# Ledger of designs, part 58: designed miniproteins, single chains, continued (2)

Each design is a single chain, and the fold is of that chain. pLDDT is the mean over its residues in the fold that is shown.

## One batch from the design tools (miniprotein)

Design m5997
Fold by ESMFold2-Fast:
Structure m5997 (fold): chain A 99 residues (1-99)
Amino acid sequence: MEEKKLERLRRDVEALEAAVRAAEAELPSYASWPTRKQLLTAVALYLLAAAAEFVADEAEKLGTEEGKELAERAREVAERAREIAERVAAIADAQEAAA
């Protein structure tokens, strides 16, 4: 039963890592997007960071070495997601101020 929980958390971390990688790949494009899409993307990335922190806490509660590794990976996703969110939000704010 604990093995199934660990496998689910691993899949969750892999999905979170894929999502943040996709967001990072779009970094050169965000400035060309409509302001509304930029704002929604920033919100989505803040929610991704919150989800990653939740997964990290669940992985850490396992008290295993594998759980600690998954928690660290999830926290890295949360940090990267916040950095991208802040950059996208700053672009949106600058464009809105210019309008």
Scores: mean pLDDT 85

Design m5998
Fold by ESMFold2-Fast:
Structure m5998 (fold): chain A 65 residues (1-65)
Amino acid sequence: MLSDEELDDEVILTLAVMEIAIAKRSPLSQEEKEALIKKIGDEAMERLTNPELKEQLRKIVEEAL
């Protein structure tokens, strides 16, 4: 099913989604939340290798902003 590398990408995506969800619920200002969400997305995007998961992450970040 998933290769070891794809499994790692799935974990990276899952962690990024969780961090974005936490950031949205944090007591930070709206500007700080958007900056944090973008940072989480950018860092995860650099670590991901699967182009389909990169596209999914990009959409999640856009929807979170």
Scores: mean pLDDT 79

Design m5999
Fold by ESMFold2-Fast:
Structure m5999 (fold): chain A 93 residues (1-93)
Amino acid sequence: LEERTRELLRRAAELAADNPEAKAAVEQALRHAQLAVEALRQGDIQQAQQHAVKAGQHIARALEASTDPETRELLREAGATLAEALKRLYEEA
């Protein structure tokens, strides 16, 4: 689940190479997704939740900045996958 979100975001960053605003937002989303995974490995559920929320916010910004349908679809899928992961963190915390 975490692996899929990160894979989708990495692909979206590559596709957004010609759109600096979308690329920056996707890179921020990927960074926060990676920080959430690291926090989970350290047992810091609160930090993991905070970083997952920020990743979702950056995905939303990237989606607003993106105009090409392939990048938008990858971002939509990444957001849905992240939302499911975040829901599980809130239920299990």
Scores: mean pLDDT 80

Design m6000
Fold by ESMFold2-Fast:
Structure m6000 (fold): chain A 60 residues (1-60)
Amino acid sequence: HMEEINQEYVQRLKEIAERALKEIEKHKDDPQAVQDIMDRTNDELLELDKEVREKIEKLK
């Protein structure tokens, strides 16, 4: 099940990154909006990493 968790992680990571890049491009003339998008994206990526680490630990 490690391969499944890893594939799901990579897929979600790509989706989060792609969405963030599109939002940044849409708001590129608004530095405050870009910063807010980046902060939100970083928080989401940290939460995803934590979830994946916890799932891996439970498989032991």
Scores: mean pLDDT 79

Design m6001
Fold by ESMFold2-Fast:
Structure m6001 (fold): chain A 79 residues (1-79)
Amino acid sequence: SIEDLSREEALLKILQLALKHNWKEIAEEARRLLEEYGLDTSKVKPDEEELSKEEAAEIILKLAEKFNLERIKKLAETL
């Protein structure tokens, strides 16, 4: 469940959703934050779930609010 994700798991989910929907700026910010944990993001694949653009944006906003990801939240609000 997305409600039970850690900050690192949430950032990975945001990156996967951003890659799936071609949201480059959100993907770049998620990569930057994941790299602060020492994680290699070069092999992260787009999300496997067939979510609509609207559903994916809602998930990103929810996770960004929960973990205080200010830049991702602002970018997602423009979707």
Scores: mean pLDDT 86

Design m6002
Fold by ESMFold2-Fast:
Structure m6002 (fold): chain A 59 residues (1-59)
Amino acid sequence: AREEALQNVIKAAKAAMDGDDETAERYLAKSEALLTPEQAENARKAVEITKAFAEESDA
């Protein structure tokens, strides 16, 4: 369902912020399998933006 895809995107974003690229890609791949191509593209962009902000705020 849509909620499951959203949960996977959230987990991917959290993993990306934690620096765990492997886990982030795994959850992103799971969400992409459940989403339309357009939604999958938006989800990938959201995770990339989150990673960029985490990189800038790295302490």
Scores: mean pLDDT 75

Design m6003
Fold by ESMFold2-Fast:
Structure m6003 (fold): chain A 126 residues (1-126)
Amino acid sequence: LLDEALAHARAALAQAQAALAIIEKYKDKIDKKSAEEIIKMLQDLRAAIEAARDAAADLPEVSALLDQTLAIVQRSIALAKEAKENVKDDEKNKEAGEKALAEVGAQVSAARDHLAALLAAIRALR
C-alpha cells in the first residue's frame, strides 16, 4: 500500500517535470500542435495523480494533498485548452496564448512542488 502510493507519486512527479520541459520548449512559439502536446502531457499527469490518490485511499492526509494537486492540474488543462483556442485562427492572439502558457507553467510547477512534499510525507509515515 505505502510502496504503491510512493511509486505512483514518483511517476506523477516525473510526469510533472516532463510537462514543464515541454512548456519551457514552447513558451516563445506556442501553436495549435504544441498546445495539443501540452494538453496531452497534462492529461497524463492527471492520470498519474489519480492513480496515486487511489493507491493512497487509506491515507487521508496524503489523499487530501493529492486532491489539491489534482485540482491544480485540472485548472492547468483548462488553461492549456484556452491557449489552444486562442492560437488556432489568429496570430494576434499569440501573445494571449503565450501568457496563458506561462500561467500553465506556474501551476504545473506548483503541482510539482506539492508532489515533492507529498513524497516526503509518504516516506515519513510509520
Scores: mean pLDDT 79

Design m6004
Fold by ESMFold2-Fast:
Structure m6004 (fold): chain A 85 residues (1-85)
Amino acid sequence: METFTGEVMGHPLTLPVGTKMSVEEVLELLRRDLGLSDEQIEQIREMIEKTGKKELTALEIATIFTELLSQDPELRERMRKEYLS
């Protein structure tokens, strides 16, 4: 299986090339990997729903991760501490 490997603010993101994930699967990935709160997950769900997309590609998932880390300085600092500690 071919794999897409990207990086989101120093965090490696590896997904199969051609991967399409449902919105719910993407939200679960964000909750697991970034440790987002339920409130943050609902905000992201609303954002994705506004695009009209029901499935996201590996590139779109990586873009969302990058955007979230760029907008939330506390999340970025937490990831930095976990990554560097």
Scores: mean pLDDT 64

Design m6005
Fold by ESMFold2-Fast:
Structure m6005 (fold): chain A 92 residues (1-92)
Amino acid sequence: QKLGEVIAAGAALAEAEVNIEYARQGRLDPSLLPEYEALREKYRAFLKEIATPEQLKIIDEIVEKAREMARAGEDPEKVVQTARDELVKALT
């Protein structure tokens, strides 16, 4: 359903942003950075089509928190799962 698509796209955006931060830190292969940046743009464009302005604001806040956790050195899987859980909680 449309809400499930918003949550899935928001989680995918958070994963792309987290992977960008880890690639920049050298914790992931930096050669993958263009791929993660392309995924970020893809999911941002998709969210602009399907999400409300209020949902976009919530997603942006959760994604920025995920980026901060990644910069602090949290595990990528833990950060992405936390973002997904917060998106489900905030959007349902």
Scores: mean pLDDT 84

Design m6006
Fold by ESMFold2-Fast:
Formats: structure tokens, sequence, C-alpha cells
Structure m6006 (fold): chain A 67 residues (1-67)
């Protein structure tokens, strides 16, 4: 069970790192964007954040079940 928990934690860490890198890319694009493009990028970022939170929640539930 400890090995399974570790694998899920590594998957969650990878997911977080990937999202942070994606968020940095969005911040760079937003800094160079006009007002209308900025609004669109914020909307896209929010949608991706919601998807990320859903995946993190599911992984957290699996980890808790294995404890």
Amino acid sequence: MEEEIQKLKEEKKKLVEDFINEAREWQSRIAQADEETRKQLFAEMQKRADEFNEKVLKLGEEIEKLK
C-alpha cells in the first residue's frame, strides 16, 4: 500500500508541476496581450484550473482510501 500511495503522490506532484509550467506560460502571454486577448486567456486558464482541481481531488481521494 505504501508503494501505491507513493505512486499516486508522484502522479499528483507531476500534475502540479505541469500546471505550474502551464500557468507561467499563460502569465507570459497575458503580459504581452491586449485587453481582449487577456480576458480570453484568463477564461482559458480558469477552465484549465477547474480541470486540474478535479484531477487533484480524485487523486487525493485515492490516497486517503489507501491510508
Scores: mean pLDDT 80

Design m6007
Fold by ESMFold2-Fast:
Structure m6007 (fold): chain A 68 residues (1-68)
Amino acid sequence: DRFALALEAVRRYVTEGLREEELPEEQVAAARAFEEALEAGDPAARAWWEEHRPELEETLRAVREARA
């Protein structure tokens, strides 16, 4: 599942302190595809985001802080 790979990439980025460059390319690609789908208003991506929103919001916030 593409969204499961994206979540795994984000979790590893935060919990293991890995940079995006240090993640497997397929996980990075899945995370980017998820972000693109969410920005495009894909109903499936939005539904998956809403289901996991509390967990993903905190995780993505931490990822953005690490990238800054």
Scores: mean pLDDT 64

Design m6008
Fold by ESMFold2-Fast:
Structure m6008 (fold): chain A 124 residues (1-124)
Amino acid sequence: ILITQDFVLQSELEKIPDIKIVRVAPEELQARLPDAKIAFLTAEQAATLTSIPPHVTLIIQVEDLSDIPILQRALELGAGRVIALTRNPEIYEALSKIPGVEPVLLDPIEEPEKFIELIKELSK
């Protein structure tokens, strides 16, 4: 199960075989997170989390260096895997220096095929 709040990407992600895509309202995110294998979140959405099950992989979209503490907090809350997704090469370089965070330089809107391949790899 992949949880996402991104309405635009759902149609592309639904083309992946054997993956169930679930859109959740912001107020439902914490309650629905235990049912997820992967959660695709903005940094703002990830910042609202108070607990993360260890089986969940978080993909957090990072647009600014001020989002870095949110990634570190996700690791402290026990996320099984934290992937920091960014469109900015300078942010990517900064993310590569953070222990426990997996940086990915990718724009899911401009490069949907690469994003789909990332989700397929994580679903194995």
Scores: mean pLDDT 76

Design m6009
Fold by ESMFold2-Fast:
Structure m6009 (fold): chain A 74 residues (1-74)
Amino acid sequence: SMEEVRERIEEVLEEVRGKSDSEKLLALAKLYQELVEEGVPGEEIARAILEEARRRNDRVSERFAQMELRLLKE
């Protein structure tokens, strides 16, 4: 469900709080691939990451989500 997807995004963003930009990006890329393999649409994952990143004022995670959304449009 999207509730479980949001919970997993929140957990990952909490776990990487205060870590380097590269560690955050690697963790998000791994989470994104795991959710895609589970059948979650990439756009829904990216939008959920974007919403949570904006709520947290996490610019690195926000940029990751924006990049993924841009790639899906191409």
Scores: mean pLDDT 87

Design m6010
Fold by ESMFold2-Fast:
Structure m6010 (fold): chain A 52 residues (1-52)
Amino acid sequence: MDQEIKDRLIAVHQLILGGTSWSTRQLAESVGLSPGAFSRRYKELFGRSPSD
């Protein structure tokens, strides 16, 4: 994936670790991805799904 998407996913990862109230759909929308694409890209970068 490109660096722009990686940077956004890193920011979202920090929000998840901080206990965000946002749904996976809202997190995906914040980085400009569909929920499916977001989950796939997140897993590629962090080795686990955003719901784990």
Scores: mean pLDDT 76

Design m6011
Fold by ESMFold2-Fast:
Structure m6011 (fold): chain A 110 residues (1-110)
Amino acid sequence: MTIEEEKEKIREEALKTVEAIVDQLGLSPEDRAELVAEVKRIIDRVFEAVDQGKSLEEIEALIDEEVAKLRAWMRERRPDLPDDTIDAVADTIRGVLLKAVRKYRELKEK
């Protein structure tokens, strides 16, 4: 399998996990689609950072910036949800992004 094919698998696994977690927020179909599209954009941004040779610390800072924006977006769209619920979803997305970045970095070191 090519590096490009393995990269796509990592991206697909990350998106599948995020889609399952996002369903817990009870978003409208339109808001759900917007959030999934935004997470896909974030995955592409952090993978580009790996391709540019950025350190794990720099990539973690990018993830933290993007997750903070997602947390603000979720809070705006679901002001009825407790902060703990929004934070749990945001923290899970952060973990998924970090796992995807680590897998992609390991793939490029082989």
Scores: mean pLDDT 83

Design m6012
Fold by ESMFold2-Fast:
Structure m6012 (fold): chain A 87 residues (1-87)
Amino acid sequence: MLIETLKKLKKEKGSDYVLASELAKALEEAGIDLGLPDISKATTADVMASLVKLGFISETEAGMVLIQSDEKTVNLLTLIKLLEKKL
C-alpha cells in the first residue's frame, strides 16, 4: 500500500524530507512501477508526475507537494497527509 510505504520511509529517515531518488527506490521496491528510466536520478517532479499518471494523486495534490519541496528533496509529510485526507 502506498501510504504504508511512505510512513515506513519517513520513520526510517527520521525526517519530513527525503531525496526524490530514495522515495522512487522505496516505491519501486514496494511494487509500484513509476515508469522512470533511472530512479537514482529521479526528481520530485518526476515522482509526482508518475503518481498522478498511476492515479494515486491529482495534479493539484502533486502541485501542493511541489510547493513544499525542492527539485531533489520531497516533503514526505505533505504527501502522506494528502493521501490520508483522500480516504
Scores: mean pLDDT 85

Design m6013
Fold by ESMFold2-Fast:
Structure m6013 (fold): chain A 63 residues (1-63)
Amino acid sequence: AEVKTIKLTKDNGINLVTGEIYEPGTELEVTDLKEYPELGLAQAVLPDGSIVLFSSDSYEILS
């Protein structure tokens, strides 16, 4: 899958495997970005294979 760099803008992201919290302003390299607008959520896969969950309205794509 194509690697995208995303930036969290308003809300924390959470790593569903490790429990790590990513604060607003964090930039993440991700693949398999999927939005669930009905839930207000998005998820993506980090380079280590873990899944990050964040708000669908609270990130931007940088590259």
Scores: mean pLDDT 85

Design m6014
Fold by ESMFold2-Fast:
Structure m6014 (fold): chain A 88 residues (1-88)
Amino acid sequence: GIKELEEALKELERLAKELIELAKKYSEETGDITLGIGEILIAIGAVFEGRLLLEKAKKGEISEQEALERLKKIKKELEKRIEELKKK
């Protein structure tokens, strides 16, 4: 339901913050500002898309199931990026 979407969005926002912090640290340690900025923009975009999906589901413009599947996919992508950046 909508509650699951709200919880999924909170987790997504938490992951986005972690990715931003890691990207900033990576840029500061390596001087690779281009990769850092790219990861930050991806994190910001993920939050924007996640919030839009929740709003669309609340308005009945998209099914809760479709919104949840899309949120899960976005979260999985952020988790992968965090893990990859931690290895660098």
Scores: mean pLDDT 85

Design m6015
Fold by ESMFold2-Fast:
Structure m6015 (fold): chain A 98 residues (1-98)
Amino acid sequence: MEKVKKALELAKRGGPFSEIEKILEELKDDPEALKKLGLEAAKEGLFVVAGMVRDILEKDKSKKSQELAKEVKEAIKKSWQQILDRAFERLKKLKELE
């Protein structure tokens, strides 16, 4: 939990990704913490970190890690669609003002 929160705060700040990578390396043996980080990162629109988590989980061929990777993938897809929807609504408003 502590490392997950630190990684999220670093990502939100645009902070050094090298520090985030070190946290991910420390978490590679904890797939549940990696899933938690990936889900929270996806929800916050932090797709680089969410994608890194997905890739780590997919590299582990265990059934558990593959299932957790699917959950992170779905969270990324959902958040990405929300961003696209918001972008389209913003474009509609700009067009109406022109």
Scores: mean pLDDT 78

Design m6016
Fold by ESMFold2-Fast:
Structure m6016 (fold): chain A 79 residues (1-79)
Amino acid sequence: KAKELLEKAIQLFEEALNSTDPREAFRLAIEALDLTVQALREAGKPELAEKVSKELRKAISNGDFEKALEIVRKALEEL
């Protein structure tokens, strides 16, 4: 289930990156952030969840969805 949640988060960040509406992109990115944090906590990795949460919030606040996608892909590899 944790892997499936991260795969869904990756899809949402890809949709955010390809969105032409900045408000829609931000909404998708926040949903992806929530799924990523949930997935890592369910995988028993709360320290990784906290680290990734901070990195993702920074990337999202900068509008850097490409960086957000990199962060989630790396987190998936650590499972």
Scores: mean pLDDT 85

Design m6017
Fold by ESMFold2-Fast:
Parts: structure tokens; C-alpha cells; sequence
Structure m6017 (fold): chain A 89 residues (1-89)
């Protein structure tokens, strides 16, 4: 449901902020590295809930498609492809 998807997002927000701050301290001028670490965390958590919550699956698909269309790091694009494959299996 949409309510559970929002709940997952709210639960993940503090962890995403924490990860972003840690990566910014280690790689202050590497925006692609920061984005890749945060996206990996978010994708893995959404995959954990994808089987239970159809809206989490749709959000994951939309995020993966957006990543593949963007000028982002190849590691992040590979993660997006793997997420879509795991979701299809």
C-alpha cells in the first residue's frame, strides 16, 4: 500500500542522511560516489520489501529506470540492472 511505502521511506530517511554525511566526509568532491552509496542502500531496502508491497516494486522500477537514463556512475547503473533482474525473478 501507499501508506507502507511512505513508512519505509520515512524509516530509511535517517539512514540515508547518515550515509550521505559519512561519504561526504570521506569523498567531499565526489558527488557520483555519494549518490551511488545512497542509491545502493535505498535499492537494497526496497528490494527487501518488494515482494510484500507492490508500490515498493513500482518505486524501485522507476528509480532504476531513472538511474539508467542519467549520466551517473557505471557501478550505480549496474546495480539498477541487477535490481530489475532480481525483481523480475
Amino acid sequence: SAEKLKEIGDELLPERIKLMQEVQKKYPNDEKKIAAVVAKFTIEELLRHAEEIPNARKLLEAMAEAILESDTDEELRELAREALERLAA
Scores: mean pLDDT 68

Design m6018
Fold by ESMFold2-Fast:
Structure m6018 (fold): chain A 80 residues (1-80)
Amino acid sequence: MPLSMEEVLSAVGRALRDAGVDRPTLLRILSEGQELAMAGASPEEVIDRVAELVRQDPRLTPEQKEAVLAELERIRRQAL
């Protein structure tokens, strides 16, 4: 079953938390995903934007980026 937008955002937040991303960085990334969703973006667009933010964030370690990006790809497969 494809995921709803609420389930996608919840799963994204969990992925960031499980990778040990600090709360301010997690909330900033999740907030931007939420704003995009409110603007009418698809689940795929929200996941892709979060992935871009994760790749570009200098506060995340390479290991955190790898873990989050792998989980985002799993979420993307379930959402589509």
Scores: mean pLDDT 84

Design m6019
Fold by ESMFold2-Fast:
Structure m6019 (fold): chain A 98 residues (1-98)
Amino acid sequence: VSQEEFDADVKVALTLIEITVTKLAIERGAPKEELDRSIERVAKLAKETMKIVKNKDDLKAIADGVEELVQTARKAGLGDSPAVKELEKVAKEIKEKV
């Protein structure tokens, strides 16, 4: 594989890890300011990843993970947060690429 393909694969893995860590933080009741920062980080990572990743299965995995994170945040009462609304917008943008 090319270095660019390897770098893209690493970015996908890091994005999925950050989604999982953020979901666990929400479920464990981390402070709202920490959750907002973590959710914002996921949105930024997903945006950067969708610019370099061309594999549709990887983009779908990220979109599904982001949507699951949005649902987790909404169930925890965070759905009106600007960070969560940005995350929803990012999920939609990724889906439009697959």
Scores: mean pLDDT 83

Design m6020
Fold by ESMFold2-Fast:
Structure m6020 (fold): chain A 100 residues (1-100)
Amino acid sequence: DVVRELLRRALALLEERLRAVRDTLTPEEAEGVELILEALRLVLEHPGDAAALAEAQRLAEEGLSKLSPEARAILEAAAEAAVAEVEPEAREAYARRLAE
């Protein structure tokens, strides 16, 4: 599944970018980031699973509560960069599916 593979690559890029700035985060902010990443992994591994989605929502809410505004901005910038890197391939895959 092309969409799942692109999302998995975006998540891997996000994880790599966040590892690069790990030393700028407090231990609590680093824990918050890990909870958010765990939530994203749950959604990717269990698409359409209501129990997994509920647990992912709980982890994301807990993770976000541990982030300062500055740490949240870092996470948002890293996520935007990761999505931008996979977006051209996502557009090409969508165009191919429309043509076939």
Scores: mean pLDDT 77

Design m6021
Fold by ESMFold2-Fast:
Structure m6021 (fold): chain A 83 residues (1-83)
Amino acid sequence: MEEVEKELEKLEEEIREYHRKQGNPEAEKAAIELLRLVRELLEKQGYSDEGIIEILKRVGEVVKESSPEFLRRLRARVERGLR
């Protein structure tokens, strides 16, 4: 849990720094919110801390550079998994 929180915070800061340079607060917010939802989904599905960290790293790379439209579509799929 503590290691997952640390990795999530690190990925959120990387996303904030990227979008601060790009000047796109909507994409920044969408990417961070999606990353948090993915963490919740993986925890609900019983993934190990190590498994969650590995998946979050991959998702973080994708969402950091993704368009707001892509992020909205991906978020809808993740939210479906949480229901």
Scores: mean pLDDT 78

Design m6022
Fold by ESMFold2-Fast:
Structure m6022 (fold): chain A 82 residues (1-82)
Amino acid sequence: AAEVAREVAERLAREFPEALAVRAEGDVVYLTFPSREAAEAAGRRAEAWLRADPRVRLVSVGVLDASEPGHAVLEITVAPAP
């Protein structure tokens, strides 16, 4: 549910203060980074943390190009744990 994505977004905003923006939309959390390298590094750490969290089901992790040149978006899709 959207509530889980919001809680994950709040946690990831604390864990990645280097993120330029953090937002949750439905079941997806978006973190904008100033570089693709930063987004990819954050994605690896976030995936490890979320896979280890029994309260959260990690559906997918990906890095997308942002509309702003040079910036990248880390996209994380989550669901409630069963």
Scores: mean pLDDT 81

Design m6023
Fold by ESMFold2-Fast:
Structure m6023 (fold): chain A 93 residues (1-93)
Amino acid sequence: MKVVVIFVKDDPEAHVAAVRRLLPELTPDDKVYIFDLGSKDDSVAAIKALLDEAGIPYEVITDREEAIKKFKELKEKYGDNVYVIEAGLIRKL
């Protein structure tokens, strides 16, 4: 199981492009966490549309404290299987 964490920033095209690059490596057994900590555009909606079309499960977290707790839990549980998308860049944790 792979886990993808997306830190949403104001750039829907960059986020959509990053998700599209990662989609071929994902299966319905994987999960995406969308951390929306104050985006001011439709980036979250664009990401959700791509994941819905691909059948990839996701969860949206908008609370900063919940996001911090969840990210820590994901790092501890999945370690090397955590991928991070930030500012349209994909990196493995």
Scores: mean pLDDT 77

Design m6024
Fold by ESMFold2-Fast:
Formats: sequence, structure tokens, C-alpha cells
Structure m6024 (fold): chain A 73 residues (1-73)
Amino acid sequence: AAEEAEKALEAAKAGDYDEAKRHATLAARLIPFASPEDAARAAEYLEEARPLMPEEAQESIAQAVELARKQAA
């Protein structure tokens, strides 16, 4: 989960929003199966990526961050 979340952040920094969305979606799908440590890192990367994304994508990323934080708890 963290690896895909990190790729989403790097794509968002590059302005490649389609690639960022693809990696963020895959990270979100992997979060329920992640260790607490992996989920915590995924939440950090996704939260950093959120303000870099278009407004329409920000809500989906915020939901993924919430899911990751719950898995990390």
C-alpha cells in the first residue's frame, strides 16, 4: 500500500493526475490487507498528495487516507 501511495504522490508532484489517480486507487484497494506500519505510511503519502490533485479527486483521496488511518490504528 505505501509503495503505491508513494507513486501516487510522485505522479501528483509531476502533474500526471491520471497516473496519480491510478496509483492512489491501487493503494486504497491494498490498504485493508496492509500491516499497520504500511497503512500509516500510505496515509502520509496520500495526505501529502491530496492538495496537489484536482478538487474532484481530493474527496476520494481523503476517503483513502481515512481508511488507511483506521487500518494503522
Scores: mean pLDDT 82

Design m6025
Fold by ESMFold2-Fast:
Formats: structure tokens, sequence, C-alpha cells
Structure m6025 (fold): chain A 65 residues (1-65)
């Protein structure tokens, strides 16, 4: 089972690469909605100063709803 912290990190990497399929898989493995995962991934990206990836994570999460 993926922890929320691990899911956020992996989803950030998927968002960086515009890998929507991998993002959806991570959400399913973590038991989270794509929108919730997008918000967590965006928080992780912001902590690292990566505002572009944060924006991508939110956009992908919303598009999968």
Amino acid sequence: MLSPEEAARLAKEAAEQNDEKRFAEIAKEAGMSPRSLGMLAAEQAVKEGDYETARKAIRIGNSLE
C-alpha cells in the first residue's frame, strides 16, 4: 500500500513527465481521488520550488475527475 507521502512524490514525478496514465495508477494504488493526489503532489512540488510541476499536478488531477 502506498503511503500518502510516497504517493505525492511519485505523482509529482509523473506530472513532471505529463504521464497521466501513471498518475491515475498511483491514485488507485494510494486509494485517493486523482484530485486529492494532485493537491498533494502540488504541495510537494511547491516545497521544492517547482511551481510549473505544481500547476501540472493540479491540472492532471482535475482532468481525471
Scores: mean pLDDT 84

Design m6026
Fold by ESMFold2-Fast:
Structure m6026 (fold): chain A 105 residues (1-105)
Amino acid sequence: PLPETPVEMAEAAAEGNLKRGAPELLTATAKALFLYLSGELDAAREVLVSVLGREEASVYELLAEALRELGFDEELVERIRAGDREAVSEALRWLGNQINEIINK
């Protein structure tokens, strides 16, 4: 059965990655990036709040903080904080590669 919504798709992918040994912060950040790019801003923010504990921050601030903790490019992190959707897409691609390297070892 295929997931019907972006939220269901993100949940299924995150569960699969966690079961295969992907770290919680990497998995949560990838889930939030996918939800953001799918237009699910509230869902993306809730995922990041749950892992970072920053209840009063915007989704852009939370994405930037999580990606900085993961060692993503600082110039792209600043673009994400400014709301650059292209930088968010690059972050999701980078993070997907990081997860694949971990779970396929």
Scores: mean pLDDT 81

Design m6027
Fold by ESMFold2-Fast:
Structure m6027 (fold): chain A 99 residues (1-99)
Amino acid sequence: DTIRSLRSAIRYVDNARRLASPEVQPIVDQALRYVRDALRRVQQGDYRGAMRRVGDALRQLGQATRRGRDIGDDDFVRQTRYASSYVSRAAAQASRQVR
């Protein structure tokens, strides 16, 4: 379920946001905005728009995970990796609606 996967992703991104250092906070905030926009688009039946926002979110989460590894924040990295996993599941589920 695309909606369920995106809701799970939002929870993990929000957890990462609370753990984020000041330099990483803007990247995580942007990822949260993209995942929330993807959820709204899915709720409106715009699966193609949602897929674009999912791609944007994965790019931001990838950057956040890399920055978290650089500073050695294992808890933050775990949360961003869980978020990326759920965003990727949402992408796979949404792609079935546009094909």
Scores: mean pLDDT 87

Design m6028
Fold by ESMFold2-Fast:
Order: structure tokens, then C-alpha cells, then sequence
Structure m6028 (fold): chain A 83 residues (1-83)
């Protein structure tokens, strides 16, 4: 369970970092990154809830990890925007 959560968390952080780098290099508005992260958080939470309802705690932990990684990235983006 812990390993699944950590895997989801690390993968989400990597994806968010790649998206931020791409956005910076292509002069994309920060609002597009916020929107993307918000959608990814909702998707991950929905999949976690579905896995939990299906009695699959490992898959649920993985998606909760992904949601956490995206949420921390969104919090960082919002902090930079308000600076």
C-alpha cells in the first residue's frame, strides 16, 4: 500500500514538473497549468474512489498518491502566481 502510494506520488510530481517545464518553454499562461493540474487531481480522486468501492486498496492508494503529487504541484503554482 505504502509503495503504491509513493509510486503514484512520484509519477504525478514528475508529470507536473514536465508540464511546468513545457509551459515555461512555450510561454503558456500559468492558468493553463492550473487547469491541467485541477483536472488531473479530480481524475485521480475519482479513480481512487472507484478502486476503493471495488475493494482494491492498492490501486486506491496509488491514485491517492497521484492526487497528492498533483495537489502539491498546484499549491506551488498558485504560490508563484500570487508572488
Amino acid sequence: LEAAYEKGYEEAKLEAGQKLTYAGENNLPIEEVEKWLTEKIKEARAKAAEAEAAGDPETAAYYLGRAKGYQESLDFVRAVKNA
Scores: mean pLDDT 84

Design m6029
Fold by ESMFold2-Fast:
Structure m6029 (fold): chain A 86 residues (1-86)
Amino acid sequence: SSLAEEEARKLEEYGKLLREQGRRLREAREEALRSTPEKGQEIIEQANREVRELFEKEGYQKRADVIDDASKSVLDISEAVKKISE
């Protein structure tokens, strides 16, 4: 059905965002390791903010919130996708 196709597409796009998140955070970590501890913390915090903004900009604001609260939540990725698809 068109609904199932739409959900599959949203899941695929979410997967792309998760890969981009991993790439950006790895690059930020490498940059932080080359910097002073104080500057390193700022680099990591900036990268986390930019990743959150990326998810929000792509229309995944509720997913960004779920990821930000991941340490406080047992929701899996598929359930987060369904909530955004509502």
Scores: mean pLDDT 64

Design m6030
Fold by ESMFold2-Fast:
Structure m6030 (fold): chain A 72 residues (1-72)
Amino acid sequence: GLLEEAKRALEEGDYDRAIELAERASRSSDPLVSRTARLVAEAARAVREGRISTEQAVAAIDHYLAQLEAAL
């Protein structure tokens, strides 16, 4: 899905692509998907801005995706 593609883009260093994909996912009519997508977009922005490492962003995204899967 879009969130898994966003994580992959982030791991490849394509932060702008990761943000784009997460923002597209945030337009979901599902509130849980939309909320998770906003968190993923924020993590991607944080690594692009140098506020966190790529490793920290990937770990945070893995946690968000695991929480989303558990809620569905």
Scores: mean pLDDT 85

